# Designed miniproteins, single chains, continued (5): the designs that were tried, part 80

Each design is a single chain, and the fold is of that chain. pLDDT is the mean over its residues in the fold that is shown.

## One batch from the design tools (miniprotein)

Design m18764
Fold by ESMFold2-Fast:
Structure m18764 (fold): chain A 94 residues (1-94)
Amino acid sequence: MVSREEAVEVLEEMAEELEANGDLLSAQALREAAEKLRETAPEEMEIGEAADFGARVATEVLKKRNPSLSEEEVEKIRERLEGLIRRRLLERQE
């Protein structure tokens, strides 16, 4: 289990790292995912649910802002983001 606050923190930290690396679009997508998670997610959720939610919302934002992305590219980005978010959440669980 992970708290909504912990999931939001992970997404915001990842967004800051991406922004520092010049990936402004992905950073914006993760910030929008964090905001939606803060507004709509339950207080606690399973790590897999938090990772799926964050990745799904972020990739929806990316697709809207970069419509040249193919469905296969969007799915690969979603899978990669889900894995990264999941790993960071697991690290916080000790």
Scores: mean pLDDT 82

Design m18765
Fold by ESMFold2-Fast:
Structure m18765 (fold): chain A 97 residues (1-97)
Amino acid sequence: SKAAEQQEVIRETATKLRAIGLIIDAMLELAKEKGVKVSEIFKLLNSDDPEVRREVLEEILEIIRKQKPEEEVQRAIIDIFSRNFGVSRSYVEKLLK
């Protein structure tokens, strides 16, 4: 049924938006904890130094882990980080669990 297909698309979209929201909230919280602007966290995520990128990514994922997101949201977060920051899915999964 088209209604069931539309409901699944809406659910998948809602899960992705929830994942993005948790990532943004974690970046804002990390910026607050460090006493810096969120633009500086974004700059660290785009650093040419892979160790700097890894450190800030681990700090963001630790904040997200404490929020205990549901498994579907965890999978969306794993997909976002692996696709955009060149880290393995298994690496992100270990940091979230």
Scores: mean pLDDT 84

Design m18766
Fold by ESMFold2-Fast:
Structure m18766 (fold): chain A 62 residues (1-62)
Amino acid sequence: SKFEKAVEEAKKILEKAKDVESLNEAAREATDIAIKKFGLTPDEATAATVKAYIELSDEGKV
């Protein structure tokens, strides 16, 4: 699904940003990509980025 693809793309973007400053920038970029590339609504795009963040947090990478 578009949502699942957006979550995976967000994880790749967020994973590269290992500090808080770059993580905030990466989260904005991931959300923007979810809207523009995958056609998600702002709410869906935010949910995809948050899900990616939670998965990375479980790995201790946020």
Scores: mean pLDDT 80

Design m18767
Fold by ESMFold2-Fast:
Structure m18767 (fold): chain A 89 residues (1-89)
Amino acid sequence: GMVQQAVERARKLLEQLRKALQNGDDETAARQVTELGQLVLRFPNSEEIRRIAEEAIRMIQSIPNPSLTLQIAEGLLRIALGVADLILK
């Protein structure tokens, strides 16, 4: 179903984010985070996508002195999670 495909996409984005962060590729990492935020907004009822997004935030927070690009991407993902929480209320 559409939700299962979205969850699988979110898991692939998280893995691509992990690799980009390991390689110091902040631009690629930010793109993965941005697409993950779009999935959070499109599927606000998916607890699994929300947990994947929270894991992405933890991965970025583990980076010492993250670039402005990563900080902006993390901020936007946090806003997406907040908006999803409001939609569920």
Scores: mean pLDDT 88

Design m18768
Fold by ESMFold2-Fast:
Structure m18768 (fold): chain A 73 residues (1-73)
Amino acid sequence: SRDIVVDLLRANAPEAEINAAIDAVPDPAERAALRKLALDVDVQRGLADIARALGLDHLAEKHEQEAEKLLEK
């Protein structure tokens, strides 16, 4: 279920748990969309972490907000 995958992504669950939940989705198009969602969230969180390391707190907040927006669809 998409809801389980979204809940795991929100909780920043281990990649193995997220992948197992995605693999349990029977529709191949939905699985592909959920893998893309997981990647897009990971990219935004990674950019937020880099921004924080550089002291760019406003940019970090913006990337965290983009990750949350992806999870609200």
Scores: mean pLDDT 85

Design m18769
Fold by ESMFold2-Fast:
Structure m18769 (fold): chain A 84 residues (1-84)
Amino acid sequence: SAREREELRRAFTEVVPANFAELPPSMQLLAEAGVSLERYLEMVELLDRYAAGEISPAELLDALRTRLGLPDALLALVEAALAR
């Protein structure tokens, strides 16, 4: 739903502390996967486009997989969030 898209975007942009070690366990996967700040910001941009209705869930997942090279564990987390 649109609300769930905004909640996902907010979780990545508004509640992420400067220190990844302080993140909830689900978000620790970002730090553990070695996602750079640059890749994280690109992911935020993709989430913002998804929240705006500019891209589909399938397009978001494809971009995260192919453009950003996110590991399967993080892709599964995003896919589960989108399926709710």
Scores: mean pLDDT 63

Design m18770
Fold by ESMFold2-Fast:
Structure m18770 (fold): chain A 75 residues (1-75)
Amino acid sequence: MGSIAVGIRKAVGVEKAKEITKLMKEKGAESKEEIKEAAIAAGLSEEQAEKAAEEAEKEREKNKEQDKIDKEAEE
């Protein structure tokens, strides 16, 4: 949730990120493809929607990697 929203905001800005996030919640978007569909439905071009979905996935992956490092460092 949080990481996906951060990625979308980086790609398309705050106003469009709010619109996309609302559509994602209504549609139950979970995958990269579903995020892209929500972005297109919010009025973004296919190219912008793909970038928004990529940034959302990057932030999600970054969060997973950081969580692993934090757990290993704590031990």
Scores: mean pLDDT 71

Design m18771
Fold by ESMFold2-Fast:
Structure m18771 (fold): chain A 80 residues (1-80)
Amino acid sequence: SPERQALEDQLMSRVAQLMGDLHDFLAAETDPARKLAAIDQTIAQLEAMKAEAESLGLDRVADFAQGVIDQLRAMRAEIE
């Protein structure tokens, strides 16, 4: 439905905004501890959005969010 597509687009836009905010923060930050904290906060927000997407049956959004979470976990491991 158009309403379902609009909700999907809105959630995808929110994921993109979080990633943009994190990218800008990481580009300016030099302290590894602060980078890790920012990544952890972003993962928590993405996990919440994934749970919301799953509850609404938006499998494509949930899968996309999981892919981003996996990328951030890999990035976190390289910094730690």
Scores: mean pLDDT 89

Design m18772
Fold by ESMFold2-Fast:
Structure m18772 (fold): chain A 84 residues (1-84)
Amino acid sequence: MVKVSEEEREESVRQAEELVKEAKKALEEAVKDPSKVREAVVKYTAAAISAAGLSFEGREEEAKKLLEELKKAVDEMEEALKKK
């Protein structure tokens, strides 16, 4: 019941965190290699959808934290590209 539901929600959080980590790595690689930009956008979109999904599961704090981490990674990528 409640315990099984909590374990399922924890797995969703873990998967979202992993997707965010992959998206951040792809964004950093895209700064160095323009051919990676499309892959970075796809991974960012998947991570953003996964993180947003956590809010519907009652994990609003984790969703907000992960979405803020993604926004920061995009902001850092844009700033790095502007300075080139």
Scores: mean pLDDT 76

Design m18773
Fold by ESMFold2-Fast:
Structure m18773 (fold): chain A 84 residues (1-84)
Amino acid sequence: MIEKVEIKIEVTSDGDSSVVKVTVTTTYEDGKVEVQEGSERVPLPAEEVAKLLLENKEELKEHIKKYAGAKEVTVTISLFHDPA
């Protein structure tokens, strides 16, 4: 049923804190696409947030693949200086 789940995590530096934006794109086998977005301010430097996400990236990917039953799961982490 689910063909692909793409999770894009964008960490933007904001002084001593970070803004974390998560975009989840779910693609179904029939070509239907659903996009869910969320953002949160985290009281940690962007470098620390990125490090934690990178250290747990593979575990998160495998967990989502198992839970969602998706054929493909992609997790992308990006660090940005300027908020959009």
Scores: mean pLDDT 78

Design m18774
Fold by ESMFold2-Fast:
Structure m18774 (fold): chain A 99 residues (1-99)
Amino acid sequence: SKIDELIEKIKKAIKERNFKEVAQTAYELLDYLEKNNIFSEEAIETLVEAMKALFDGYIVGEVSEEEFLRFSVRFSRFLDYHKIDPKKLEELYKKIYNK
């Protein structure tokens, strides 16, 4: 599926530390989910992993503050729109960010 393709592209970009591709593919995944009104826990988990990768890129100077904040705002709007349970989201953030 298109979602599986985008998830795999994001995961590959994270492993390769290609922050530009992480951001571009994550935006494409967000757009696809919104336009098709699709809820996918795997896609959301992958987007949290993309968020962490972009934050790590920001800390090491490979991603600008503006680029990171732009993605953060976009992802937050997506989560609000889909009424994602804040507690479940916090658990995903803790699982991914505490690695």
Scores: mean pLDDT 82

Design m18775
Fold by ESMFold2-Fast:
Structure m18775 (fold): chain A 74 residues (1-74)
Amino acid sequence: MEAREKIEKAREAFEKKDYVEAIRYAAEAYRLALAQPEVDEELIREALEIMSEASSALITGEGVGSAPALADAG
């Protein structure tokens, strides 16, 4: 599960806000998914989604993301 492994790495990088690494791993997952004899459309979608979101955050500087703000956790 080469492409999926890269997706997991991309997600981990994204969680750490390492958008550059997230893009790299997502791009590798995309390439690996396309190189496979079987087309994993779900995996390709996931890779493109992560790459798009990480790229947008990196390029536009919107690293804060849109999250449903919760009141104080106290």
Scores: mean pLDDT 72

Design m18776
Fold by ESMFold2-Fast:
Structure m18776 (fold): chain A 87 residues (1-87)
Amino acid sequence: MEDTFTPEQLELMIRASGILLERGRELEEQIRKNPNPELQAELERMKALWAQAVAEIQKTEDPREQVQILLDAAYQVTGVTLAEVRA
């Protein structure tokens, strides 16, 4: 038996990833327009959280844990809650 993502889990994962990627894009664009050490540090922190999430996903075979890791990373970076991702 191989654990696969349910349609609900895939939808949540796609939405969480989309939110995280959009925020990263906005930060990179802001840095390009107005170089700022604080914004650069925030982007580096976001990249570190993303790398940690990817590493944790690679260590687990449970789709539910993988989705939760991505949702937690998105929340820590953007402040968007699980309820907002599901809406």
Scores: mean pLDDT 69

Design m18777
Fold by ESMFold2-Fast:
Structure m18777 (fold): chain A 86 residues (1-86)
Amino acid sequence: MMVQISITGLSKEEAEELAEEAKKLGAESVSIHKGRVLGIQGELTEEQALEIALKATKKGGSATVSTEEKTIFLENGKIVGVLPIP
């Protein structure tokens, strides 16, 4: 499943650690913007994408996980919204 993950509120060190974890899971593209925004794209399961996003937002910040079926919004280690794709 093609997944896109966008995470904000990370330190530079947290962004680098998560980028390496995403690459190990088979992410095709990983980008770090100014050390505080992490973009991940690749053939990941929804569960793998959610694990990354939940871990990333546990200490604060927000994440968006976009799949072929829905967009999931996360804040502070919690799912705060889900929008189905029509």
Scores: mean pLDDT 75

Design m18778
Fold by ESMFold2-Fast:
Structure m18778 (fold): chain A 92 residues (1-92)
Amino acid sequence: SAAEAFLATVPEAKLEELAREIADELASEVRVPREERYAALEERLRELGERLRREAARLPASQQASADFSLAAWRRLEPLIRAYLRERYGEA
């Protein structure tokens, strides 16, 4: 798709930087014991993805390109966010 083609031109380092910023924002809102933190963050990430998919599905046909772009961007960012959360807050 045009959205996927455009995202392929974005440097991986820039996507990793953005993923780290999103991950740090999620972590700042989670107030649970350390032993539960990674599981709570993984659940928050899952909820964000579900919300994004629901919001994209609600967009009118005239905004389908925006919906497609948002979903394509999330497909690239979600695994990077998950990897950073696992590295930073997961068990060794």
Scores: mean pLDDT 78

Design m18779
Fold by ESMFold2-Fast:
Structure m18779 (fold): chain A 55 residues (1-55)
Amino acid sequence: SGEKRKKEEKEIEDQLIKSYKTMNPDMKQSDIVKEAKKKLPSVLKSLEKIEKAES
């Protein structure tokens, strides 16, 4: 469902922001958010491939 997917995407985005902030403490929050958003589609695509492989 679209709503469940959007919720999962938001959670993954938040986790990516947290991880980038931890790995790059000298980066500005705005830059961390941009990097996380840029990475999000790749992470989601990888997760979809894993889910489909288990089906």
Scores: mean pLDDT 77

Design m18780
Fold by ESMFold2-Fast:
Structure m18780 (fold): chain A 74 residues (1-74)
Amino acid sequence: SAAVRAELEALVERATERIRAAIEAGDWAEAERIYQELMDELVEIAKRTGDLDTLREVMARFLAEMGAYALAAL
């Protein structure tokens, strides 16, 4: 649903900004912790809503963006 997509995208956007800030500060442990918190939140929404297709789509975009960011940081 559009509401589930908006909730997932908002969580990913906030987490991505926090992860990038942690990486820029050299705090990889904090970046990993934020990533784990995001995964737990996404799983909880998936369990609550049953909307696995929207979760897969949002996750695919997140992974592609993080991969591009990691390559640009090299």
Scores: mean pLDDT 80

Design m18781
Fold by ESMFold2-Fast:
Structure m18781 (fold): chain A 60 residues (1-60)
Amino acid sequence: MSGAAVLEQTVRELMSGSTLTPEQRAAFGQQLVRELKGVDLDTADPELIRERVQRAFDSV
């Protein structure tokens, strides 16, 4: 599974399992960009991608 697919699936699962306000969604998106800075989605460990997505989600 590609890192981009792991990212998309993890974000989709978190969004479908939660109710976020528009402000929380914007904050999550900004934090996700920061958490993934320097991460190559094609070569990164899937667990690392999931951890970074979870950290971004937990920040909102």
Scores: mean pLDDT 80

Design m18782
Fold by ESMFold2-Fast:
Structure m18782 (fold): chain A 75 residues (1-75)
Amino acid sequence: SMEEIVAEALEIARRIIDLQMQVRAETDPARRAALMAEIRRLEAELRRLFAQLSDEQREAVAQEIEAAHQAALAA
């Protein structure tokens, strides 16, 4: 359902933000590379989900993701 797609997109976006914070704290280059690879995988998944949304739904989800990203940067 559309509601499930929106919820999944938001969950993936929050996971990406969490992983980005982990990358910032990680000092081991090999572990950092692995985290970055997981981020790229999740970004590809998020893009696939966005392709299933209407323009209005995509804009709403994108705004929520941006708000979550700004909150993470401010913390």
Scores: mean pLDDT 83

Design m18783
Fold by ESMFold2-Fast:
Structure m18783 (fold): chain A 65 residues (1-65)
Amino acid sequence: TEGARKAAEAAAKAGTGAAAATSAWHMGQVGNDLESGRRGAEAGVAGDAEAAARYAKEAWQIGES
């Protein structure tokens, strides 16, 4: 629960700034690739520890800028 909350907050923080610009750009192109987005969500639900660890790490680096 705490880990899920922290991961969601890290993703939200990454979405504010450079990540938000990247997401907006990708959204225009991913409109044709909804399958990739769905698979990414499934990987998260399946417990993709590597992706979760990357999000936690990047959240700290962005906060230190």
Scores: mean pLDDT 49

Design m18784
Fold by ESMFold2-Fast:
Structure m18784 (fold): chain A 67 residues (1-67)
Amino acid sequence: SPIHLFTQTLLKEATDSGISVDKIEALGKQYEVPQQKINQLKDLAKDGVVSKKDLKEQIRKPSFYKE
């Protein structure tokens, strides 16, 4: 599934400092993830960065993979 490849790559590329919204956007477009799902992750950002903790919490939710 494109969304599962996207979330796996996000976890691989996220550092202890988190992951930038620019990187989330680029990966989301690469894996053809719906913009709505990309925006859900970007909305977690503080100063343009999503923490690894917030990223893990969001992608663990089954609802993230359903519409």
Scores: mean pLDDT 84

Design m18785
Fold by ESMFold2-Fast:
Structure m18785 (fold): chain A 78 residues (1-78)
Amino acid sequence: LEEEIERIVEEAKPSLSEEAAEALRKLGRGALEALKHMPPEVARALLRHEAALVISSIEDEKDKEAVARAAERMEELI
């Protein structure tokens, strides 16, 4: 799971700004941390909420789509 989430971030990173890439990395780390302390359903809801905030802050449509796709893949792993 941790390796898979890190892989998702690394696959998206080359196409993203440094700011968007760092935000995506924090989303993945946050999801992993949440899973240590709460049920998967709650962790997914938290990830979805945090992802929406990150996506709303991104200007570029392609970056928005890439981050949304990566976050969706992370949700499916949880």
Scores: mean pLDDT 78

Design m18786
Fold by ESMFold2-Fast:
Structure m18786 (fold): chain A 85 residues (1-85)
Amino acid sequence: MVEEIRKLLEQAVKAAEAGDFDKAIELLNQAREIASKLPGKGEEVAKLLDTAIALVEEARKQGASPEQIADLLRKVGEEVLKLLE
């Protein structure tokens, strides 16, 4: 399951780099659903992903670049993986 979350986060970064923010949000929602079912830090990871989704939606409304949103998602991914170690 941790590897599945990692793959979804990597795919979300690539979607954001391509400017496909709807796909990035979809992939973050899938990772959030998996995280919510994990014991221990799964709830913390799910909350972090909820925050990331809200930030991506706000950034796209403000006209943030694909590079800015992708960078945000890379930082979120690093934090998620630290919590799951």
Scores: mean pLDDT 83

Design m18787
Fold by ESMFold2-Fast:
Structure m18787 (fold): chain A 88 residues (1-88)
Amino acid sequence: YGSDPSKSATPEEKAKTVTLYALGRDSIAAEVALLAYHIAGVKNIKIVAADTPEGREAAEHLKKMAEKLGIKNFEVEYLPEEEVRRLR
């Protein structure tokens, strides 16, 4: 089944889902990444946040930032902090 990255030749096809990781303490880096991806025209953004008070606050901050940038196609997933640290 044709899922080769090299087949995504157009900007629209290359605008795939980008994953941002939020542990709370990394929120500034995630905000900068969100802005950069929005400027690059990324359509779909997935936020993976630690299921902690700090991680949830970071996810809410990124969600509000995405809304202010007009990004409506974003998903937030909460995982244990250890899992987010491992995936980062």
Scores: mean pLDDT 66

Design m18788
Fold by ESMFold2-Fast:
Structure m18788 (fold): chain A 87 residues (1-87)
Amino acid sequence: GLQEELQELLKTVEELIKAAKEGDILKVVGLSIRIIGLILDLEQKYPNDPRVAEASKLANEAIKALLKGDIEKAEEILEKLRKLVES
């Protein structure tokens, strides 16, 4: 259901930030593509869900922060996503 899919998104963003900290560029690219796919699936299945809209926004902001090399900002965004998913 929605909660399990949001947990999968959260876990994938956590893995993305870990890969970025380790300097694994290929894994960062692969996980970023996976996150985009998860967001598109969530938005298609739950187009009017405000939790999905906010989770999608946060996940995209985390990817953008990492592309700029801002790991601290990505970690801040991850904590916001975690609170959203765990609420």
Scores: mean pLDDT 88

Design m18789
Fold by ESMFold2-Fast:
Structure m18789 (fold): chain A 101 residues (1-101)
Amino acid sequence: ARAAEIEAEAQAALDNAAAKLAKEPDKFSEKQKKAIAAAKALLAAGVSPYAAYVYALLHELADLSREEVLERLRRVAEELRRRGDLATAAVVERARAELEA
């Protein structure tokens, strides 16, 4: 299932980043450390791995506001649907819904 693959890849990316930060914290900027911490907090709150990963990437590293992140996810899902990638679009829409207050 494509959704399971995307979630597994996001989880693996977050686990890898956290493991590297634990071993070599001097290799990470304060911004990168905040991004990893934000993703871990979202995961602890029950947010899916893909949603946590994308929020940390766009909000903490790319400096987009929460509102801008939600709008970016909406646009990405629309583009994926236009391309016929309905499975990936569903994962992006789920992430948007989980991050929406």
Scores: mean pLDDT 87

Design m18790
Fold by ESMFold2-Fast:
Structure m18790 (fold): chain A 64 residues (1-64)
Amino acid sequence: SAQERLVAALREALARETDPVEQITLAVLLRYPFEDPEIAARVAEKVARRDYDFSEEIARDLAL
């Protein structure tokens, strides 16, 4: 459900985004399977708020 919510949020954001750099970021995230559902939920909330800095969330998911 968290991953489904993330995919929906990313698709909605990508459909509305006009900045090509942000379009690339959102498109790449659509192909990234988050293993932690809490991290996926956090990324979905950031996408809904047009906050496209996911470095902390990706680092945590990858255990870096």
Scores: mean pLDDT 79

Design m18791
Fold by ESMFold2-Fast:
Structure m18791 (fold): chain A 83 residues (1-83)
Amino acid sequence: SAEAEAVVSTEGGREVPARVTVDGDEVTLDFLEEASPPLVGSTITVKSAAGEATTTVLDFEAVSERTWKLKVDNGAAVAAAVA
């Protein structure tokens, strides 16, 4: 698993600061400001000082208005981008 602060964007969206937690293909996004939820089947891009990764959203669960649990197709790439 990996955890770091990063910026996260949806397809065509703005970069929004978030705390990103990765556990396999489960990614938890805890946004520092309001963000629009991703569509299932669309991509998200996660960018930090460690790198950048784009992955497809396979499932979405809203824990709160600012905290989302995602199932993604490439959690390893996201983990590398926040390590």
Scores: mean pLDDT 83

Design m18792
Fold by ESMFold2-Fast:
Structure m18792 (fold): chain A 73 residues (1-73)
Amino acid sequence: AKITEADANNPIVKAAVDAKVITDPNGKYYVAQVNDNEALMASSIPVLEEAIKNKGGIQFVKENGEWKYAGQR
């Protein structure tokens, strides 16, 4: 999956803030979209790489064109 740097304007970061899974909306985050409807987020690239490998971490699902928090594993 492609890892991209994300800020507070990224819809996945916004979904994480709305779900209260992150406390600092101005923090630096990384996102990996694993398919058209699923993505992961982490605070660092190595953590996100581990989350992709282990199918864990902070998970998001795209429903009806919008990203929503889907849980942590």
Scores: mean pLDDT 80

Design m18793
Fold by ESMFold2-Fast:
Structure m18793 (fold): chain A 78 residues (1-78)
Amino acid sequence: SVTEEDIEKARKTALELLGEKPLSEEELVELVSERTGVPKAIARAVLQELVLAGLVAYDEETNLYSLTEEGRKLLEEL
């Protein structure tokens, strides 16, 4: 079963990955799932949650996700 602690680890991992470079949805979902053990569906839900929270933004020109200023600040506090 996926726990709240597993979801928090997935959020942190997603922010850390995007802190290094912009990533596509599929690449981010695969890396988060591989590193944390959460199902890809949960990793995808985490990405959507981070976008809704304003911590991650989607670029329609590149089709890549990247940290916002708010997301980078949060990552520095983790």
Scores: mean pLDDT 88

Design m18794
Fold by ESMFold2-Fast:
Structure m18794 (fold): chain A 81 residues (1-81)
Amino acid sequence: MEATITVTEVLDDSTARATVTTELGTAEAIVSDLGGTASRAVVAVASEDPRLNGGYLASGSVSAAHAKAGDVFAATLLKEL
């Protein structure tokens, strides 16, 4: 599933609050391993839609040395089942 992830708040060096926009709608998420050495970010999406709610791996690129509020990146969300 294609997604746009917009960082709204940096919680820690590896963790941020974000808004995730997909074809199924927009939801709040917590992104882990953002801007680190990880090849993928972990995205926990909170949504009332069961098709969107849950944990995902996000494949995308964050080129910043630091993740910051206002950072936007395109990602593909893969649901871990």
Scores: mean pLDDT 69

Design m18795
Fold by ESMFold2-Fast:
Structure m18795 (fold): chain A 79 residues (1-79)
Amino acid sequence: AKIVPTQVSVVAATEEELKELAVRAPVLAVHALSQMPEERAKAFIATLSEEEKERLRKALEEADLPQEKKERVKRLLDE
């Protein structure tokens, strides 16, 4: 991918970048998942290991997100 003037948008991140965010900055990965279409978020979560999902669950509790978005991401992680 090319470097863009605006630092990587978590919403527009590639699957590879999202996976890296899930490891390095799981709170940002959770924000990205909350902004993504449900089908894409579910597909991405299906590529994650159980350890990566657990990290995102912990980040979700600490993320400054509206409760409805937290519930959506939690449901996707718990499937």
Scores: mean pLDDT 70

Design m18796
Fold by ESMFold2-Fast:
Structure m18796 (fold): chain A 96 residues (1-96)
Amino acid sequence: MEKRRELIRAIREGDRERALALLRELFSPEEIERIRELTLELLGIPLRAALSEELREEAEERLARAEETFLTSEDREERIEALATIIALEDPLLLA
């Protein structure tokens, strides 16, 4: 639990060294590649958020739900998908 909160904070602060270290502790190399692929698929969300206030509000709601899922879900795939959403919205270049 603590390491997942630390990971979100590192991503939000743009501390890529800490974020990558925590990613390697929490996930396998294969899971990190999956997170990277999902992040690329989700890049349309921040681009759409730049077009209108309503789409920005949707992106903010999606980020809040992703953070809750990543911290509380016991399902590993749900956590992977949630983390990809967080990265896409907070630091899309983290895994580039």
Scores: mean pLDDT 82

Design m18797
Fold by ESMFold2-Fast:
Structure m18797 (fold): chain A 110 residues (1-110)
Amino acid sequence: SMRERMKETIKKLLEEGKLSEENAEYILKLIEENANPAALSFVTEAASLVPEMSEEEMDLLYETAVKLEEVQGDKEKIAEILEETLEKLKKIGANEKLIELIEKMLEEVK
């Protein structure tokens, strides 16, 4: 099943040291709660690139990914969502690598 494949991916990332135990537990909880698969994939990828990400930062990314899915590739709306996310991340004092990741995504859309 897709859920089982996602759990195996999380286990592999954790074993490879590409995901923190805290982030792995958070993502596994989302899988058990039948979270949006696209948003879950987005958060998992971000967490593997920024393993020191906090739960608050992961929650914000999950909300962002859900909003991004709803706009179905509308570049102007994607840019607005990413700009709002970037402002929120900066306001909570988010990890610099996470801020850079979102800034890069925003630049690629503009």
Scores: mean pLDDT 81

Design m18798
Fold by ESMFold2-Fast:
Structure m18798 (fold): chain A 93 residues (1-93)
Amino acid sequence: MLEELRELARRMVEAIRAEDIEAFNEAFRELQRLIDSLPLSPEQRRRLTSLLTAMAILGVAAFISKDEADRENDIRAVEELAEEILRLVEEAL
């Protein structure tokens, strides 16, 4: 499970760098499905939903950015959110 979440996070970052929005959207949908299947408390689910929402917004921002520095900042923010999601999932188990 944690390895599956790490693989999905990696695929999302790779999709942004490859400018493949369909691959990003598919990996994100799989990540949401895995998180939805977890036996989380209402508080944990609220926190994870907030992080997933931020991740989606920053991922989309990375695709539309015309400046490489801004795009790399958005990619780093997506990577940091993925690490936080993984940390919270690990703590919840």
Scores: mean pLDDT 81

